# Designed miniproteins, single chains, continued (2), part 98

Each design is a single chain, and the fold is of that chain. pLDDT is the mean over its residues in the fold that is shown.

## One batch from the design tools (miniprotein)

Design m7393
Fold by ESMFold2-Fast:
Structure m7393 (fold): chain A 76 residues (1-76)
Amino acid sequence: APRAEAVEASDAEMRVGERATLKAKGIVTGAQEREVETEHSVLAREPGERLVDIPVFGEVDGERVGATAKARVKAL
């Protein structure tokens, strides 16, 4: 069956007020496997560490499949 798997996500260190683009990689599997990369923009509003959900998605045989990667963001 078509499916998606999250493989990795980039962690980020930021300063309060900065915006960063986080990247996540996944594998979409249908008749063939292929790698997908998604970008997610985050703004550091407050100091501290948090986990950010980054959607990984693709299309296989006309069907959309997705998974979620987690990135750690540390704001100083």
Scores: mean pLDDT 80

Design m7394
Fold by ESMFold2-Fast:
Parts: C-alpha cells; sequence; structure tokens
Structure m7394 (fold): chain A 80 residues (1-80)
C-alpha cells in the first residue's frame, strides 16, 4: 500500500481530489487528481487530517492547517 495507507483510503482520497477540483470550477485532470490524492494521503499519514476528512473539505482543512503541496507531494503522486 502506498504511504502505508489502505486501498480504501487511496480511493476515498482520489474522489475527494476530483470533487475538490470540480468545486473550484475546473475540469479535473489526471495529473491534478494524482497530486491532490498524494497531498491528502500524506496529510492523513502525518495526522493533519483524519480518515473522516477524506472529502473535498479535507483538502481545505489540510491547507488551512499549513500543509502544502510541495516537491515531495508531486514525487509521491507520480507513484499513483
Amino acid sequence: SLFNVTEEQIEKAKKAAEDYIKSLGYEPTEEDVKILTAFLLRALEEGIITEDDLNKNGVLKALFLGYRIDKKVIEEAKKL
């Protein structure tokens, strides 16, 4: 399992990423979904968000708590 997370958590994070991008009025691209999925999974693994936060609001929560999309998140997204 990627990041020592479950397959169920990965699928929830992917859906959350897509829903978040759509909520901003953008068409979700495969690359953007992968980056946001990695971002959410990393935030979950580091305890910034909980499994219940694996939704579009969880992206905002992680960003608000100072978690950032950085080079590590982009590198991790390439493995999805």
Scores: mean pLDDT 77

Design m7395
Fold by ESMFold2-Fast:
Structure m7395 (fold): chain A 72 residues (1-72)
Amino acid sequence: STKAYSDAEIRAKAEAMVAAATPEERARLRAEAHAAGLTDKAPEELSDADLVDAIVAAFRRAQAYFAAAGLT
């Protein structure tokens, strides 16, 4: 079964990912968030908090997609 995550758990994981990331990894994540349409901000305008929000949005988008496909 797919693991269900709470909002707080998803955000905590996203915050940990950003905190552990190198400057190069953060730059990549900013570019990926923009390319995926998770933010309307240019990659260079994304703060670490904006990046956390984008990662949370990506997790929620994936969960909604799997729920709609009947994959819970």
Scores: mean pLDDT 75

Design m7396
Fold by ESMFold2-Fast:
Structure m7396 (fold): chain A 89 residues (1-89)
Amino acid sequence: DDEIKKNLLGGLAAIAGAELARRAPDLDAEELEAENERLLKRAKEEAERLMKEGVGREFAEKIREEGRRALAEAAEELGDLETAERFRK
Protein backbone atom coordinates (compact mmCIF):
# COMPACT_ATOMS: atom_id res chain seq x y z
CA ASP A 1 0.00 0.00 0.00
CA ASP A 2 3.03 2.22 0.27
CA GLU A 3 3.54 1.13 -3.35
CA ILE A 4 -0.11 1.83 -4.17
CA LYS A 5 0.18 5.28 -2.56
CA LYS A 6 3.36 5.95 -4.58
CA ASN A 7 1.60 4.92 -7.81
CA LEU A 8 -1.37 7.16 -6.98
CA LEU A 9 0.91 10.11 -6.21
CA GLY A 10 2.92 9.47 -9.39
CA GLY A 11 -0.18 9.41 -11.57
CA LEU A 12 -1.75 12.47 -9.94
CA ALA A 13 1.56 14.36 -10.16
CA ALA A 14 1.78 13.43 -13.88
CA ILE A 15 -1.73 14.82 -14.48
CA ALA A 16 -0.79 18.02 -12.62
CA GLY A 17 2.50 18.26 -14.52
CA ALA A 18 0.71 17.94 -17.86
CA GLU A 19 -1.65 20.80 -16.95
CA LEU A 20 1.27 22.92 -15.75
CA ALA A 21 3.23 22.24 -18.97
CA ARG A 22 0.34 23.61 -21.08
CA ARG A 23 0.28 26.79 -18.94
CA ALA A 24 4.08 27.19 -18.68
CA PRO A 25 4.47 29.56 -21.70
CA ASP A 26 2.20 32.10 -19.94
CA LEU A 27 4.02 31.94 -16.57
CA ASP A 28 7.38 33.30 -15.46
CA ALA A 29 9.89 31.00 -13.71
CA GLU A 30 8.80 32.05 -10.20
CA GLU A 31 5.09 31.60 -10.96
CA LEU A 32 5.79 28.23 -12.58
CA GLU A 33 7.69 26.95 -9.52
CA ALA A 34 4.99 28.17 -7.10
CA GLU A 35 2.22 26.54 -9.15
CA ASN A 36 4.22 23.30 -9.41
CA GLU A 37 4.64 23.14 -5.62
CA ARG A 38 0.93 23.85 -5.12
CA LEU A 39 -0.16 21.13 -7.56
CA LEU A 40 2.23 18.55 -6.07
CA LYS A 41 0.89 19.28 -2.57
CA ARG A 42 -2.68 18.75 -3.79
CA ALA A 43 -1.67 15.53 -5.56
CA LYS A 44 -0.16 14.19 -2.31
CA GLU A 45 -3.28 15.14 -0.33
CA GLU A 46 -5.54 13.49 -2.92
CA ALA A 47 -3.47 10.29 -2.88
CA GLU A 48 -3.72 10.17 0.93
CA ARG A 49 -7.48 10.76 0.77
CA LEU A 50 -8.02 7.90 -1.70
CA MET A 51 -5.93 5.59 0.51
CA LYS A 52 -7.98 6.52 3.60
CA GLU A 53 -11.24 5.87 1.70
CA GLY A 54 -10.02 2.35 0.85
CA VAL A 55 -10.17 2.89 -2.93
CA GLY A 56 -6.46 3.47 -3.49
CA ARG A 57 -5.77 0.06 -5.04
CA GLU A 58 -8.75 0.30 -7.43
CA PHE A 59 -7.68 3.76 -8.62
CA ALA A 60 -3.88 3.31 -8.64
CA GLU A 61 -3.64 1.69 -12.08
CA LYS A 62 -6.37 3.90 -13.61
CA ILE A 63 -4.80 7.12 -12.32
CA ARG A 64 -1.35 5.99 -13.48
CA GLU A 65 -2.74 5.38 -16.99
CA GLU A 66 -4.56 8.73 -16.95
CA GLY A 67 -1.31 10.41 -15.93
CA ARG A 68 0.61 8.89 -18.84
CA ARG A 69 -2.20 9.83 -21.25
CA ALA A 70 -2.34 13.41 -19.91
CA LEU A 71 1.44 13.81 -20.33
CA ALA A 72 1.30 12.42 -23.88
CA GLU A 73 -1.59 14.75 -24.77
CA ALA A 74 0.12 17.82 -23.26
CA ALA A 75 3.40 17.02 -25.04
CA GLU A 76 1.53 16.63 -28.35
CA GLU A 77 -0.33 19.94 -27.81
CA LEU A 78 3.04 21.65 -27.17
CA GLY A 79 4.53 20.14 -30.36
CA ASP A 80 6.83 17.65 -28.60
CA LEU A 81 5.74 14.64 -30.62
CA GLU A 82 8.76 12.53 -29.59
CA THR A 83 7.88 12.84 -25.88
CA ALA A 84 4.20 12.20 -26.65
CA GLU A 85 5.11 8.94 -28.46
CA ARG A 86 7.34 7.89 -25.56
CA PHE A 87 4.47 8.22 -23.05
CA ARG A 88 2.13 6.21 -25.30
CA LYS A 89 4.48 3.21 -25.38
Scores: mean pLDDT 76

Design m7397
Fold by ESMFold2-Fast:
Structure m7397 (fold): chain A 81 residues (1-81)
Amino acid sequence: KVDEFAEHVVEAAREEARRILEESSPEKQAEAQRKAEKLERGAEEFRNASDERKEAALYTAESIREIGRQIDEELEKRRRE
């Protein structure tokens, strides 16, 4: 259940990033790909750390939030420009 939630968050973040970047330049697509790979690794560590889940959850959640905020900030910058 927790694993499913983490995977949904990761998938949503990647889909949002891809949607934004398909209207952008290839250089931003490469950047998003690197961020997506880190996001996937973070979620995978969360899924495989049952006992240390609390520590892994805090780290993974914060990483996902930061990536989400970066995406939101890029969107806001384009919207306001």
Scores: mean pLDDT 60

Design m7398
Fold by ESMFold2-Fast:
Structure m7398 (fold): chain A 85 residues (1-85)
Amino acid sequence: MNKELAKLLRNRIKALENKLDKKEMDEVRKKEDEIYKKVGKELQELFAKLSKTMDDFEALKKALELVAKSLEENKPVEEVYKEYL
């Protein structure tokens, strides 16, 4: 369960990195809305912190990456964020 969700988040990161045109971003954002409903609170909080120090796309990718690591390692997202710092 958690690892499958983490893989989905990692795929979103790759899509954002590889397909950055406006139309492709709209499709990715629709998929992210579904993901957000499952891990939205953690993702939103991380994105808010990261977007203060980096571009929105980089902040979004990093937030997704940290949430994915949290799910893969069964660690609280806050601990993964502290390890990143």
Scores: mean pLDDT 72

Design m7399
Fold by ESMFold2-Fast:
Structure m7399 (fold): chain A 82 residues (1-82)
Amino acid sequence: SHPIGELSDEQYEKALAIVLEYFPDEETLYKRGLSAPADPAVEARLIELMKAEDFEALRAFLDENPAAADQLARLLYLYKKT
């Protein structure tokens, strides 16, 4: 199973609210997330931050790493599918 499945529903909802701030609309978020190739290092860091509930560090990571928002959108889509 994917490590993203270890998140609680609360952790998922908080991460979704944050990542939505990085896209003009929800359609663009899902389109870019689904099109993004998996980056295992970025995925691991995002999961670590979400599990730690360090949402300030999550925002900082997204601000410093523009491609990370697409990776987070992809991970949250995978969570919804499991």
Scores: mean pLDDT 82

Design m7400
Fold by ESMFold2-Fast:
Structure m7400 (fold): chain A 79 residues (1-79)
Amino acid sequence: SLLKQLAEELKQLVQARFNKDKKAAAEYLAKAKAIAEEIIKANPDLSEGEKQIILDMADSVAAMMEGIDKAIERSKERK
């Protein structure tokens, strides 16, 4: 299912980030967003709130990883 594909791409995104492979992480994020849009297109009866949650899943993972990267860089800059 598309939802399982989305979960798989998000797992790959997190793994790529742990491996410090920012290029791979960007590619997996793009794939996750594309799958999220396909889920929305396949389910036209979804509420606007539900559509936003689906889109936000990929962006929330990316934002959390970016926040972690920023916190690490700020830690280095304080030294």
Scores: mean pLDDT 72

Design m7401
Fold by ESMFold2-Fast:
Structure m7401 (fold): chain A 117 residues (1-117)
Amino acid sequence: MSEQELIQELAVALRNKDTEKALEILEKLEERVKNGEDVSYLIKLGELLLGKKLTEEEEKEKAIKFALGVLREVAKGEMDPEKILESIKKKYPDLEVSLEEVSDAIERAKILFQLDE
């Protein structure tokens, strides 16, 4: 499956509240990252969640981890920014993100994936 197809299926799974399918797709995306495969769409999703365009490779790596961390918790039905931040810090302890960035990302995810519409 292409990365674009994975992102499209993730959007559908999140909209349908299909937690098992969303988590399966997120695991496949994380596996692509670990294998050094093209993750251009995941980087773009990270940019959209952060609300900024990234130009540096180190920032792109952080955006990937941020997107995967936020969307994994959202897939489980978690919408509390403090709980999501705690989960991100446990899985990615070197990832420097603020509570405000997590809160903003959740609101952007709701719009992007039509979670509350």
Scores: mean pLDDT 81

Design m7402
Fold by ESMFold2-Fast:
Structure m7402 (fold): chain A 89 residues (1-89)
Amino acid sequence: SKAEQQINALKLGQEKLKELQDTGDALADKVSKGSLAEVEAATQEVQAKKTEVVAAGEKAGLSSSLISLLRRQGDGIVQGARDKALSAL
């Protein structure tokens, strides 16, 4: 059913967002005493992974409103990782 497809796609999106959060936290911890350039490089890496999560959601057939939600959640993860890394400089 369409509902089952959306539920499965959302579950995949949630799993990928958790992986994105874990990756962002690990990268922030790694650069916590690094340079600003290392913080920006780590931020760009998390941003690229966020783009992959959104693309996977689109390919899985998530509605435009759910893709917008996924993008917003991913943006929050990217911002959180950057803020965490910067706060440790």
Scores: mean pLDDT 81

Design m7403
Fold by ESMFold2-Fast:
Structure m7403 (fold): chain A 71 residues (1-71)
Amino acid sequence: HMTEEELNEFRELLRKKAREYVKKGLPVSEAVTLAGIEALKEFEKRYGKKPSTREATRIMLEVREELEKEL
């Protein structure tokens, strides 16, 4: 079980990576997918644990909606 603080840290990492991909010209959906893969790997490497598929999917959807509004 991950804490709300750990899930928020994952969201921030995902948001940062996704924004970097969007700046490089990737569509938001693809940027979030690639950033999600990278964020999950980095988070697992850093903490030895990662969000569940359900938690990761929810956070990725939230970040995607945020970035689509920023375009």
Scores: mean pLDDT 83

Design m7404
Fold by ESMFold2-Fast:
Structure m7404 (fold): chain A 96 residues (1-96)
Amino acid sequence: MEKEKEEREAVEIAKKVIEHLRPAIEAEMAALVAAGVISEQEGADLLKRRLTAAGQLAALLYLREKKSVEEIVEIVENSSDEEIRALLREFAASQE
C-alpha cells in the first residue's frame, strides 16, 4: 500500500527534475552535434541515457534520502557521470 503511494510521488519528483534539466542537457548535446564531436544519433542516445539516469537517481534520492526537488537538481547537476552511476549502483544494491 505505502510503496505504491511513494512510487507515484517519486515519479512526479523525477518528472520535475527531468523537466528542469532537459533544456540544459538538450543544449549541450545539440552543441556537441553542431561542433561535429558526436553524431545526431549519438546525441539522441546520450540525451536519452542522461535523462533516464537523472530521473532514476531523482526518484531514488526522493524515496531513500527524502531530498527536495531543489536538492536533487543540485546533486544531479554537480555529479559526474561516474558519480551518478555509482549512486545508482548503491541504491540498486540496497533495495530489498
Scores: mean pLDDT 76

Design m7405
Fold by ESMFold2-Fast:
Structure m7405 (fold): chain A 87 residues (1-87)
Amino acid sequence: MELYEEGLKALDEGKNEEAIKLFKELLEKYPDSEYAAKALAYIGRIYYGEGKYEEAVEVFSELLEKYPDSEYVPIAQAVLEEAKEKL
């Protein structure tokens, strides 16, 4: 998935805003893709890493609501609770 790979490259280069944009574009164009839950997990982790806890809570809540059977549910729940404690 090109958008996912480009998002990872942007993240590796420290381009957090570009990475978020690419991952959001993936979610908009391919919401039923196997990469959709991964993209949400990365967006949430980027926001959390930047201290944007409100945005992280929103993104991880969306992951739990829209992709409840994904392998990222346990990590999303853990980070969501930690992010809420920071608010």
Scores: mean pLDDT 83

Design m7406
Fold by ESMFold2-Fast:
Parts: C-alpha cells; sequence; structure tokens
Structure m7406 (fold): chain A 91 residues (1-91)
C-alpha cells in the first residue's frame, strides 16, 4: 500500500539521520555529506508519493499523515544540512 511504502521510507530516513548525526559528531564530513544526500533523495521520493496520492484521491486522513511525515523528515534534513555547513566552515 502507499502508507506501507511511506512508513518504510520514513524508517529508512530516521536510520540515515541517526547515522549522519554520528558521522558529524565523529568529524567524518565525507560520510555525513553522503548520508545527507541520501536523506534528500528520500525527501524527494516522499514528495512524489504525496503528489501521486493526491492524484489517486487517497483519503484526506492518509494524505495528512503523509504530509506530516514529509514535514518531519524535511525538518531533520534542514537541521543536518545546516550542521554540515557549519562543520565544513570550521574544518
Amino acid sequence: SIMEEVERLVEEAERIAREAQEALAAGDLERAEELIKRLREIVEELRKILEEAKKKKVPEEELLRIELYLLSVSGELLVLERQLERAKAEA
């Protein structure tokens, strides 16, 4: 189902975000950059799923859940990108 795919992507995003935070804490900027790039790809995939769900007239409750997941993952991506930029400036 669409929700099963969304939940799978969110779980992968949470794992990648944790690994990116660990890489940043370790000073492994190359690894952090690769992980953040993968997280960005997941955000774009979630956006595409949301647009397809809107076209398929998925129930409003499910659309809201997808939107909330997208906002959460996008927020984490923004935090990680800002942390990476600061770390690169100080390196």
Scores: mean pLDDT 88

Design m7407
Fold by ESMFold2-Fast:
Structure m7407 (fold): chain A 98 residues (1-98)
Amino acid sequence: SKAEEEARKHLLAGRDAFARGDYETAIEHYKRAAELTPDSLLGADAYAMLGMAYEKLGKFDEAIEWYRKAAETYRKLGLTQYADHLERVAKRLEEKKK
């Protein structure tokens, strides 16, 4: 769909920003991708990428929230291994931040 095409463009732009260390710009693009396709595989991927970007900024509470949202979305899609992985990532971050 058009929304999926726009979401993919934002995921790519976010990835490019992330690769150059521009995590704030990456977050803006990943949020737009997620808003376009919230209950889809692209949305789940965008939520996971938001978790990674917030983690790079040291914003662990926000990172944990996005990793959990990604895990819930992957689980609803039947992608249980992806969900379990992100739940483990979130738990490790909780243990680190106190």
Scores: mean pLDDT 90

Design m7408
Fold by ESMFold2-Fast:
Structure m7408 (fold): chain A 85 residues (1-85)
Amino acid sequence: MEKEEKIEKAAREIADVILTPNSTREDVAKVLKKYGVPEEKIDEVLEELHREVTSRVRERKITDEEELRELVIEIAREILSKYLS
């Protein structure tokens, strides 16, 4: 799978998990492992994702679920581009 295709699929799946009721940090970690994020980097990626989503939701005053999904995909693509080969 090409790097760009892998990042796009991973970012969308991460957004779907985050927007799912009762999803956990572990559920997001499983997606990261599935798409080839090194095990030793998973906690770093999860912390950065949580920080960036929380910060930008507050900054942009996001209240719409679809807008939140788009933001998570944007952030996940940025972060994953650093960690996926």
Scores: mean pLDDT 81

Design m7409
Fold by ESMFold2-Fast:
Structure m7409 (fold): chain A 117 residues (1-117)
Amino acid sequence: MQARLLAEERRAVELARKNLDRIVEVSKKYGIEVSLEEARESVRVLEEVVRRHPGFLSHFLLTLKMEAGSRGLEPPYPLELIEESLRRVAKLFGIDEETVEKLKPVLYFLLELQYGL
């Protein structure tokens, strides 16, 4: 189970790395202006988080889906719910606020992919 989860998280990092332009576009949709270099940095930070905190990405996506389900919400989820779930899971994994802010661009991109984009 752990090896499979880690492989899925690594695949998400690789997919994000190939789609930096889409990370910029999606971030703008979520009210964040990021440069291509900031999008690249977001992917680097995700790669580091996947390495140091295996399961973080999977736990975040599961927590968001469960919280949305409990509120009767379907994708696309409200930004407030995404940010609340992200803060909760980051605290659980010991990830600091600066790292969370750098993760937002790549995480919003990965969420749009999960919505069947």
Scores: mean pLDDT 82

Design m7410
Fold by ESMFold2-Fast:
Structure m7410 (fold): chain A 68 residues (1-68)
Amino acid sequence: SAAEIARLEAERRRLVGELHALIDQYNALTAAGAPQAELDAVVARINETVGRYKEVQDRLDALRAAAA
């Protein structure tokens, strides 16, 4: 439905924003010489966010294909 597509598009936009913020955080921590454990924690969150993005994108693609 159009409402489901709109919700997933909003979630995808939010996840892109989260991913940009995490990348900025990783770069800031690297520049500050943060411990590897802190860098690893941000990388784990990046990987989680990328996974969620892929799930949302796959669902959007499936809904759009079904509507065509």
Scores: mean pLDDT 89

Design m7411
Fold by ESMFold2-Fast:
Structure m7411 (fold): chain A 62 residues (1-62)
Amino acid sequence: PVTAVQLTGLTQQDFAELAGVSQSTYIRYEQGKLAPAPETEQRILRALLLVLDNDGKLVPLP
């Protein structure tokens, strides 16, 4: 897949909040301008899997 936003149908802001990263960090990652730390990439992948596993149901982060 090209982007997590394209896969989930969420806005960049909503997906970043779900992943627990800043919107600017996610935008830079998507643009390829940021080489994320493994921890940051794991958060993004976890959020993607969570959205897919929950059939698009979003849960606000604490």
Scores: mean pLDDT 64

Design m7412
Fold by ESMFold2-Fast:
Structure m7412 (fold): chain A 78 residues (1-78)
Amino acid sequence: MLTPRELRMLEALGRAAGTEPATVRQIAEAAGVSVSTASRALNRLVERGLLEVSRSESGERLYRVTDEGLRALAEQAA
């Protein structure tokens, strides 16, 4: 089961980028939280397999919702 904060992070990523990669700053802004708060929550979601993290050519961290993350969001956000 997703915590309310984890659900909020997944919803914010969906609003900011859909299924496309987004920066922690974009997700933090969409969720209405600090970059540090977003980074902590996003790292937990990556460990759970609900998000995938990559790095841009400039070294910026990018997050993308996995199929498991989309399934969890659909089940919880209905």
Scores: mean pLDDT 77

Design m7413
Fold by ESMFold2-Fast:
Structure m7413 (fold): chain A 64 residues (1-64)
Amino acid sequence: GYYPDVADAQRRLAANGFPVGPIDGYAGETVRDIQRVLAANGYQGPIDGQAGPATMAALKRLFP
């Protein structure tokens, strides 16, 4: 389903020039793509396709 937080994350990453997929707010592979970009920027959490607390906290800290 559509996830507003994932869509916001995609917009933040795209605005900073990171290669993310379409801004569609869907989980799974889209979340994995977001986690891969975060990992390149110091995120040390899992790349599991789930927008859990670790992924969301990293987004807020790296791209407030």
Scores: mean pLDDT 67

Design m7414
Fold by ESMFold2-Fast:
Structure m7414 (fold): chain A 68 residues (1-68)
Amino acid sequence: AQALIDEAKNFLEENRDIILSNPELLELALQVNAAIVVAEKRPDQRDQALQTIKSNMAKLKELIKKLK
């Protein structure tokens, strides 16, 4: 659980410039950040938030790979 959150935070930071320059990537990154907050602040919703992080991170990684 924590490993997924840490991976997501690191990936968003490493790809910050490309994410901020692309509206579709920014939207996905905002959804991941919102899910991270839920996972950290709301233990009762953590499992659902982790699934949201996993799904949106997969989409974000695929789109960034196509742009590089």
Scores: mean pLDDT 81

Design m7415
Fold by ESMFold2-Fast:
Structure m7415 (fold): chain A 93 residues (1-93)
Amino acid sequence: MEELKEKALTYVDEALAYLVKAKNSTDPEEQKKYRDKAIEAFEKAREYARSLGTPEAQRAAELLDKAIEAVKNGDFDKAMELAEQARRELLRA
């Protein structure tokens, strides 16, 4: 299941990169584009985490759900913090 773990981690890192781009965007349309891409990446990471089936991966999936909600609420700092916590759980999965 190392491949699923690697994919989950890759999508978390991708989502974090998009959140940085969204936070730094001065154009509302560009910010929305990167926000939507971050949500898509978090959703993919969550799917791979759920497929791992370990308790750590399940905790990561729950943290990713909270990160998606934070992004939708415009709280990029909270989303990044939750995603970093999910990443740590995935490393232990």
Scores: mean pLDDT 87

Design m7416
Fold by ESMFold2-Fast:
Structure m7416 (fold): chain A 67 residues (1-67)
Amino acid sequence: SVESATAALKDPSETVRLAAAGDLPAFARKEGRAALPPLEIGLKDPLPQVRAAAERALEVLREVEPE
């Protein structure tokens, strides 16, 4: 769920955030624009790996939310 993904990306543990970020592309494909809140959090994360996963998820979102 959007709530679950958002909570995981706000977790104080880097391990939890990295795991959640790794699932973001699949989540974006499933939820479309509803995935934007957790994606915005991931894009602002201090870890480069979390930001990279969120950027990949944005690319997936562009595929599932056509103009």
Scores: mean pLDDT 79

Design m7417
Fold by ESMFold2-Fast:
Structure m7417 (fold): chain A 66 residues (1-66)
Amino acid sequence: SPAGEAAARAAAEGDAAGAQALGTQGSRNKDPSGAAAGMAGHEGVLGMDPREAARAALRGNKASPA
């Protein structure tokens, strides 16, 4: 998704704050099918430290576009 790509690029450019905000929202939009299982992962991501949630979103956009 475009938000995911923007987040990944921001992370690569060292814009951690922008990448975190964008990555989290991009991951949410990309995770509608992970909603059933990604809800356990989504809420795990939301329930955990927001920094880790944002990093997980960024990694999903780059490392595993499944």
Scores: mean pLDDT 48

Design m7418
Fold by ESMFold2-Fast:
Structure m7418 (fold): chain A 78 residues (1-78)
Amino acid sequence: LSDEEIEEILKEAEKKAKEMLEKGVEVPILSRVLSKEELYELLKKAIRTLHDDGVPKEVIINFAAQVIAGNEVKRKLA
C-alpha cells in the first residue's frame, strides 16, 4: 500500500464514520479516547495489516470508519 492509498482509505472512512454517527448506528466504543495522531497511527498500521491479509478495500474502510466513530463516541462520554 502506498501512503496515498492509505490516505484515500482514511478519507472514505472519515466520511462513513460521520454518516454512522449521524444515523445513530451502533459502533464499538473504545476503552480510551485516542488523539487524532494516535488514532491515525493505529489506523495506518491496521490498514496495512488488513490489506496484506487480502481483506477487501470496502471492508477495510468500514473497519476504519467504526474505529473513528467509536473514538468520537468515547470522546463525547469522557
Scores: mean pLDDT 76

Design m7419
Fold by ESMFold2-Fast:
Structure m7419 (fold): chain A 63 residues (1-63)
Amino acid sequence: SEEDLEAAKAQARTQLEYARALGLPDDVIEELQAKIDAAKTLEELMEVLFELGRRIHEVEAAK
């Protein structure tokens, strides 16, 4: 539903702010933000969230 998609996007934006705080480059944050905003389905948003989660994991593992 539209409400479910909007709620999921809000959670995605929160996770994106966490990624920004971890030090992901601004260009990567902007790319992911654009993909979140462009997502029309939960499936499309899930693909972006998997990519975001992978990038967060890589940064956390590199300390």
Scores: mean pLDDT 84

Design m7420
Fold by ESMFold2-Fast:
Order: sequence, then C-alpha cells, then structure tokens
Structure m7420 (fold): chain A 83 residues (1-83)
Amino acid sequence: SLPPLPEELQRALEDYRTAVEALERNIKSLEEQLKSATDPETKKALQRKLNEARDLYKRAVEGGRRILETLAAEHGVPLEALE
C-alpha cells in the first residue's frame, strides 16, 4: 500500500479536483445550452460565456497544478504519488 499523503497536500488535491469538476460541469452545461439555442444573439452570448468558462478552466488547472507541485515539493512527495 502507498503511504498516506500529508494532510495539507491531500486537502489541496481534493479542493483542486472539486474546483476542476465544477468548472467542467459548467462548460458542459453551456455547451448543451449552445446546442439548443436557436437565435443568433443567444448563441453569441453563450459562445462568449463558454469561451470565458474555458479560459477559467485553463487558469484553474494551470494554477492548481502549480500549487500542488509546490506543496508536493515542500512535503518531499513525488508528483507521481498524486496520480
């Protein structure tokens, strides 16, 4: 069995996963709304929101990975242990 992760790193990993999953659900919701939209103005508004949500997702993934890398290094945990 793998040794348990440090509590701080485990909490950060759980927070990261929760945040990323919430953003993924929002993106999927916007994609479905865009597929069902019929008028050009609604499509434009949804496309803008979808682009903004994708940008937020990218930043959250990049920022979260950086935080996890820093915490893993501080605790002497290899990144591979985070799976």
Scores: mean pLDDT 85

Design m7421
Fold by ESMFold2-Fast:
Structure m7421 (fold): chain A 92 residues (1-92)
Amino acid sequence: SFPKLSPEELVEASKQVVKHAKELLKKLKEAVEKGDPRAPEALEKTIKDIEEFIKLVESYKPTLSPEQQKEIEKYIKELEEIKKELKKLLEE
């Protein structure tokens, strides 16, 4: 379970999670291309971490302002696309 976040902390955390997920996607793609035996486990963990974060964000969404909800929805969409790319790498 994640700790309780304020609306402002949740928006900033979502922005940072998107940035870190993009960097991690790049590193994991390189690891898969190099045949790193740790890559499948790292991919599965990253996918799970993203899914749990999206669940957390969705649970707080009703407490956010309309502006914050739109910003959060943008970050969720970006995380879902990153998750899709990670799953594709896992199937390679």
Scores: mean pLDDT 85

Design m7422
Fold by ESMFold2-Fast:
Structure m7422 (fold): chain A 68 residues (1-68)
Amino acid sequence: EEVPTVKLSEEEIEEIKELIREYLRLSGIEVEEKDIERAAKATEEIPESKLPTLEEQKQQLKKAIEEL
């Protein structure tokens, strides 16, 4: 069932969306929920070989939050 592109379940997309939301909140940036959703969904359309894995993306977001 695995595909060569980035494969994200609904749960995984929600996790990324939540991390993005928290990052933006801590940064003081106001965005609409739909923009956060589009950003998370865009990662699903990028080939995995061109994009960090889901775990790496989460780690990058968490690191960015910690560095704020």
Scores: mean pLDDT 61

Design m7423
Fold by ESMFold2-Fast:
Structure m7423 (fold): chain A 62 residues (1-62)
Amino acid sequence: SGAQRRQEQERIDALADHWVATHTRRQIEIQAAALKDALQLRPSPQLRLWLQAAQKALDRLS
């Protein structure tokens, strides 16, 4: 659904903005690596969303 996709994207954008504002590029890289490792052990919609936000934050800093 369009509404659910928009809400998810808004949440990802807000998390990415928060990480850019509160963390260094290096800290976000470390967090993204940890989230990738966690997802390999136990896939979770929450962890996937956090990883997408971390990757978006890194893209903004690139």
Scores: mean pLDDT 84

Design m7424
Fold by ESMFold2-Fast:
Structure m7424 (fold): chain A 61 residues (1-61)
Amino acid sequence: MEERVRALADHVLRTGELNEEEARFLLSMTPEERQLFLDLLRAAGAEDVAASLEELVEAYR
């Protein structure tokens, strides 16, 4: 799972986009996996992207 979380973070950092399947994976993440994902985005300086993805998660819940 950690490897997939890192792969998704890398993809988002390159494209700025999530498809439906990737968004569903984000929604299925444990709190630990989601924290890792957000931390990876923040470490890369993508604070705005991290905030947008938190809103996306809320919109699907």
Scores: mean pLDDT 76

Design m7425
Fold by ESMFold2-Fast:
Structure m7425 (fold): chain A 96 residues (1-96)
Amino acid sequence: SKAQELIKKAAEKILEAASLIANDPRATVDEQARAALHIIEATLVLKSPKVTKEDAERLLKASQELREIAQRLGNTDAVKLAEEAEKLAKESLDLL
């Protein structure tokens, strides 16, 4: 479905944003740990044959947290990816 495609695209953007944060030398150990958690969760969504509304809600929260971390770090690429993920997650929830 269109919602399934949007959820998987959101997960791809979260994986990219979280990877940038995890490898940012300005990130705190806590921020790197949070990014690593989001990498694991996004990877599980991408490997799932079926994604749920609950997955979309978790990805929305993840995108918002990653955006805030990326903004603090001044990592503009990670900010843009997190904002794209937030939009995709919101669009998927509107279709569910």
Scores: mean pLDDT 90

Design m7426
Fold by ESMFold2-Fast:
Structure m7426 (fold): chain A 74 residues (1-74)
Amino acid sequence: MSPVERVLEEGKKVVDRVLEENADLPPDVQQQLAMAEVARLLARLAEELGLSPEERRLIAARLGSYLQEQIDKR
């Protein structure tokens, strides 16, 4: 997989985990917690994998869309 695909896969796992662990909380709180964890993951993996600023923006946008989709399904 490309570095972007790897980060997207890991980011989706983080979103799923945070939403599952916080399913009893309001959707806005779930979103804030998931966004914080995704931001930490992206910062770490972007440094480790040498992601460009454009790749970081693309990943952030796609993970944000995924998070919104998962919340909207609840």
Scores: mean pLDDT 82

Design m7427
Fold by ESMFold2-Fast:
Structure m7427 (fold): chain A 73 residues (1-73)
Amino acid sequence: SLEEYEDEIKEGILLIQSAVALTTAKNHPDDKEVIDEAIKVLKRKLEEARALGLESTVQAIEDNIKKVEELKK
């Protein structure tokens, strides 16, 4: 149904946005403002994924948050 396509699109967008945030942070590891913004974006995407009940997407975003936080140390 159209509703199934909409949910698949939302999942894909969340995964792409999460990957973009991680990649941006990795490309600017010495830029604290970029890293902090990437974490903020990822946490927002995590909230969206949780609201949609996308368990695998939640796990992927949580893993990306950990990877970005490692860049701060």
Scores: mean pLDDT 85

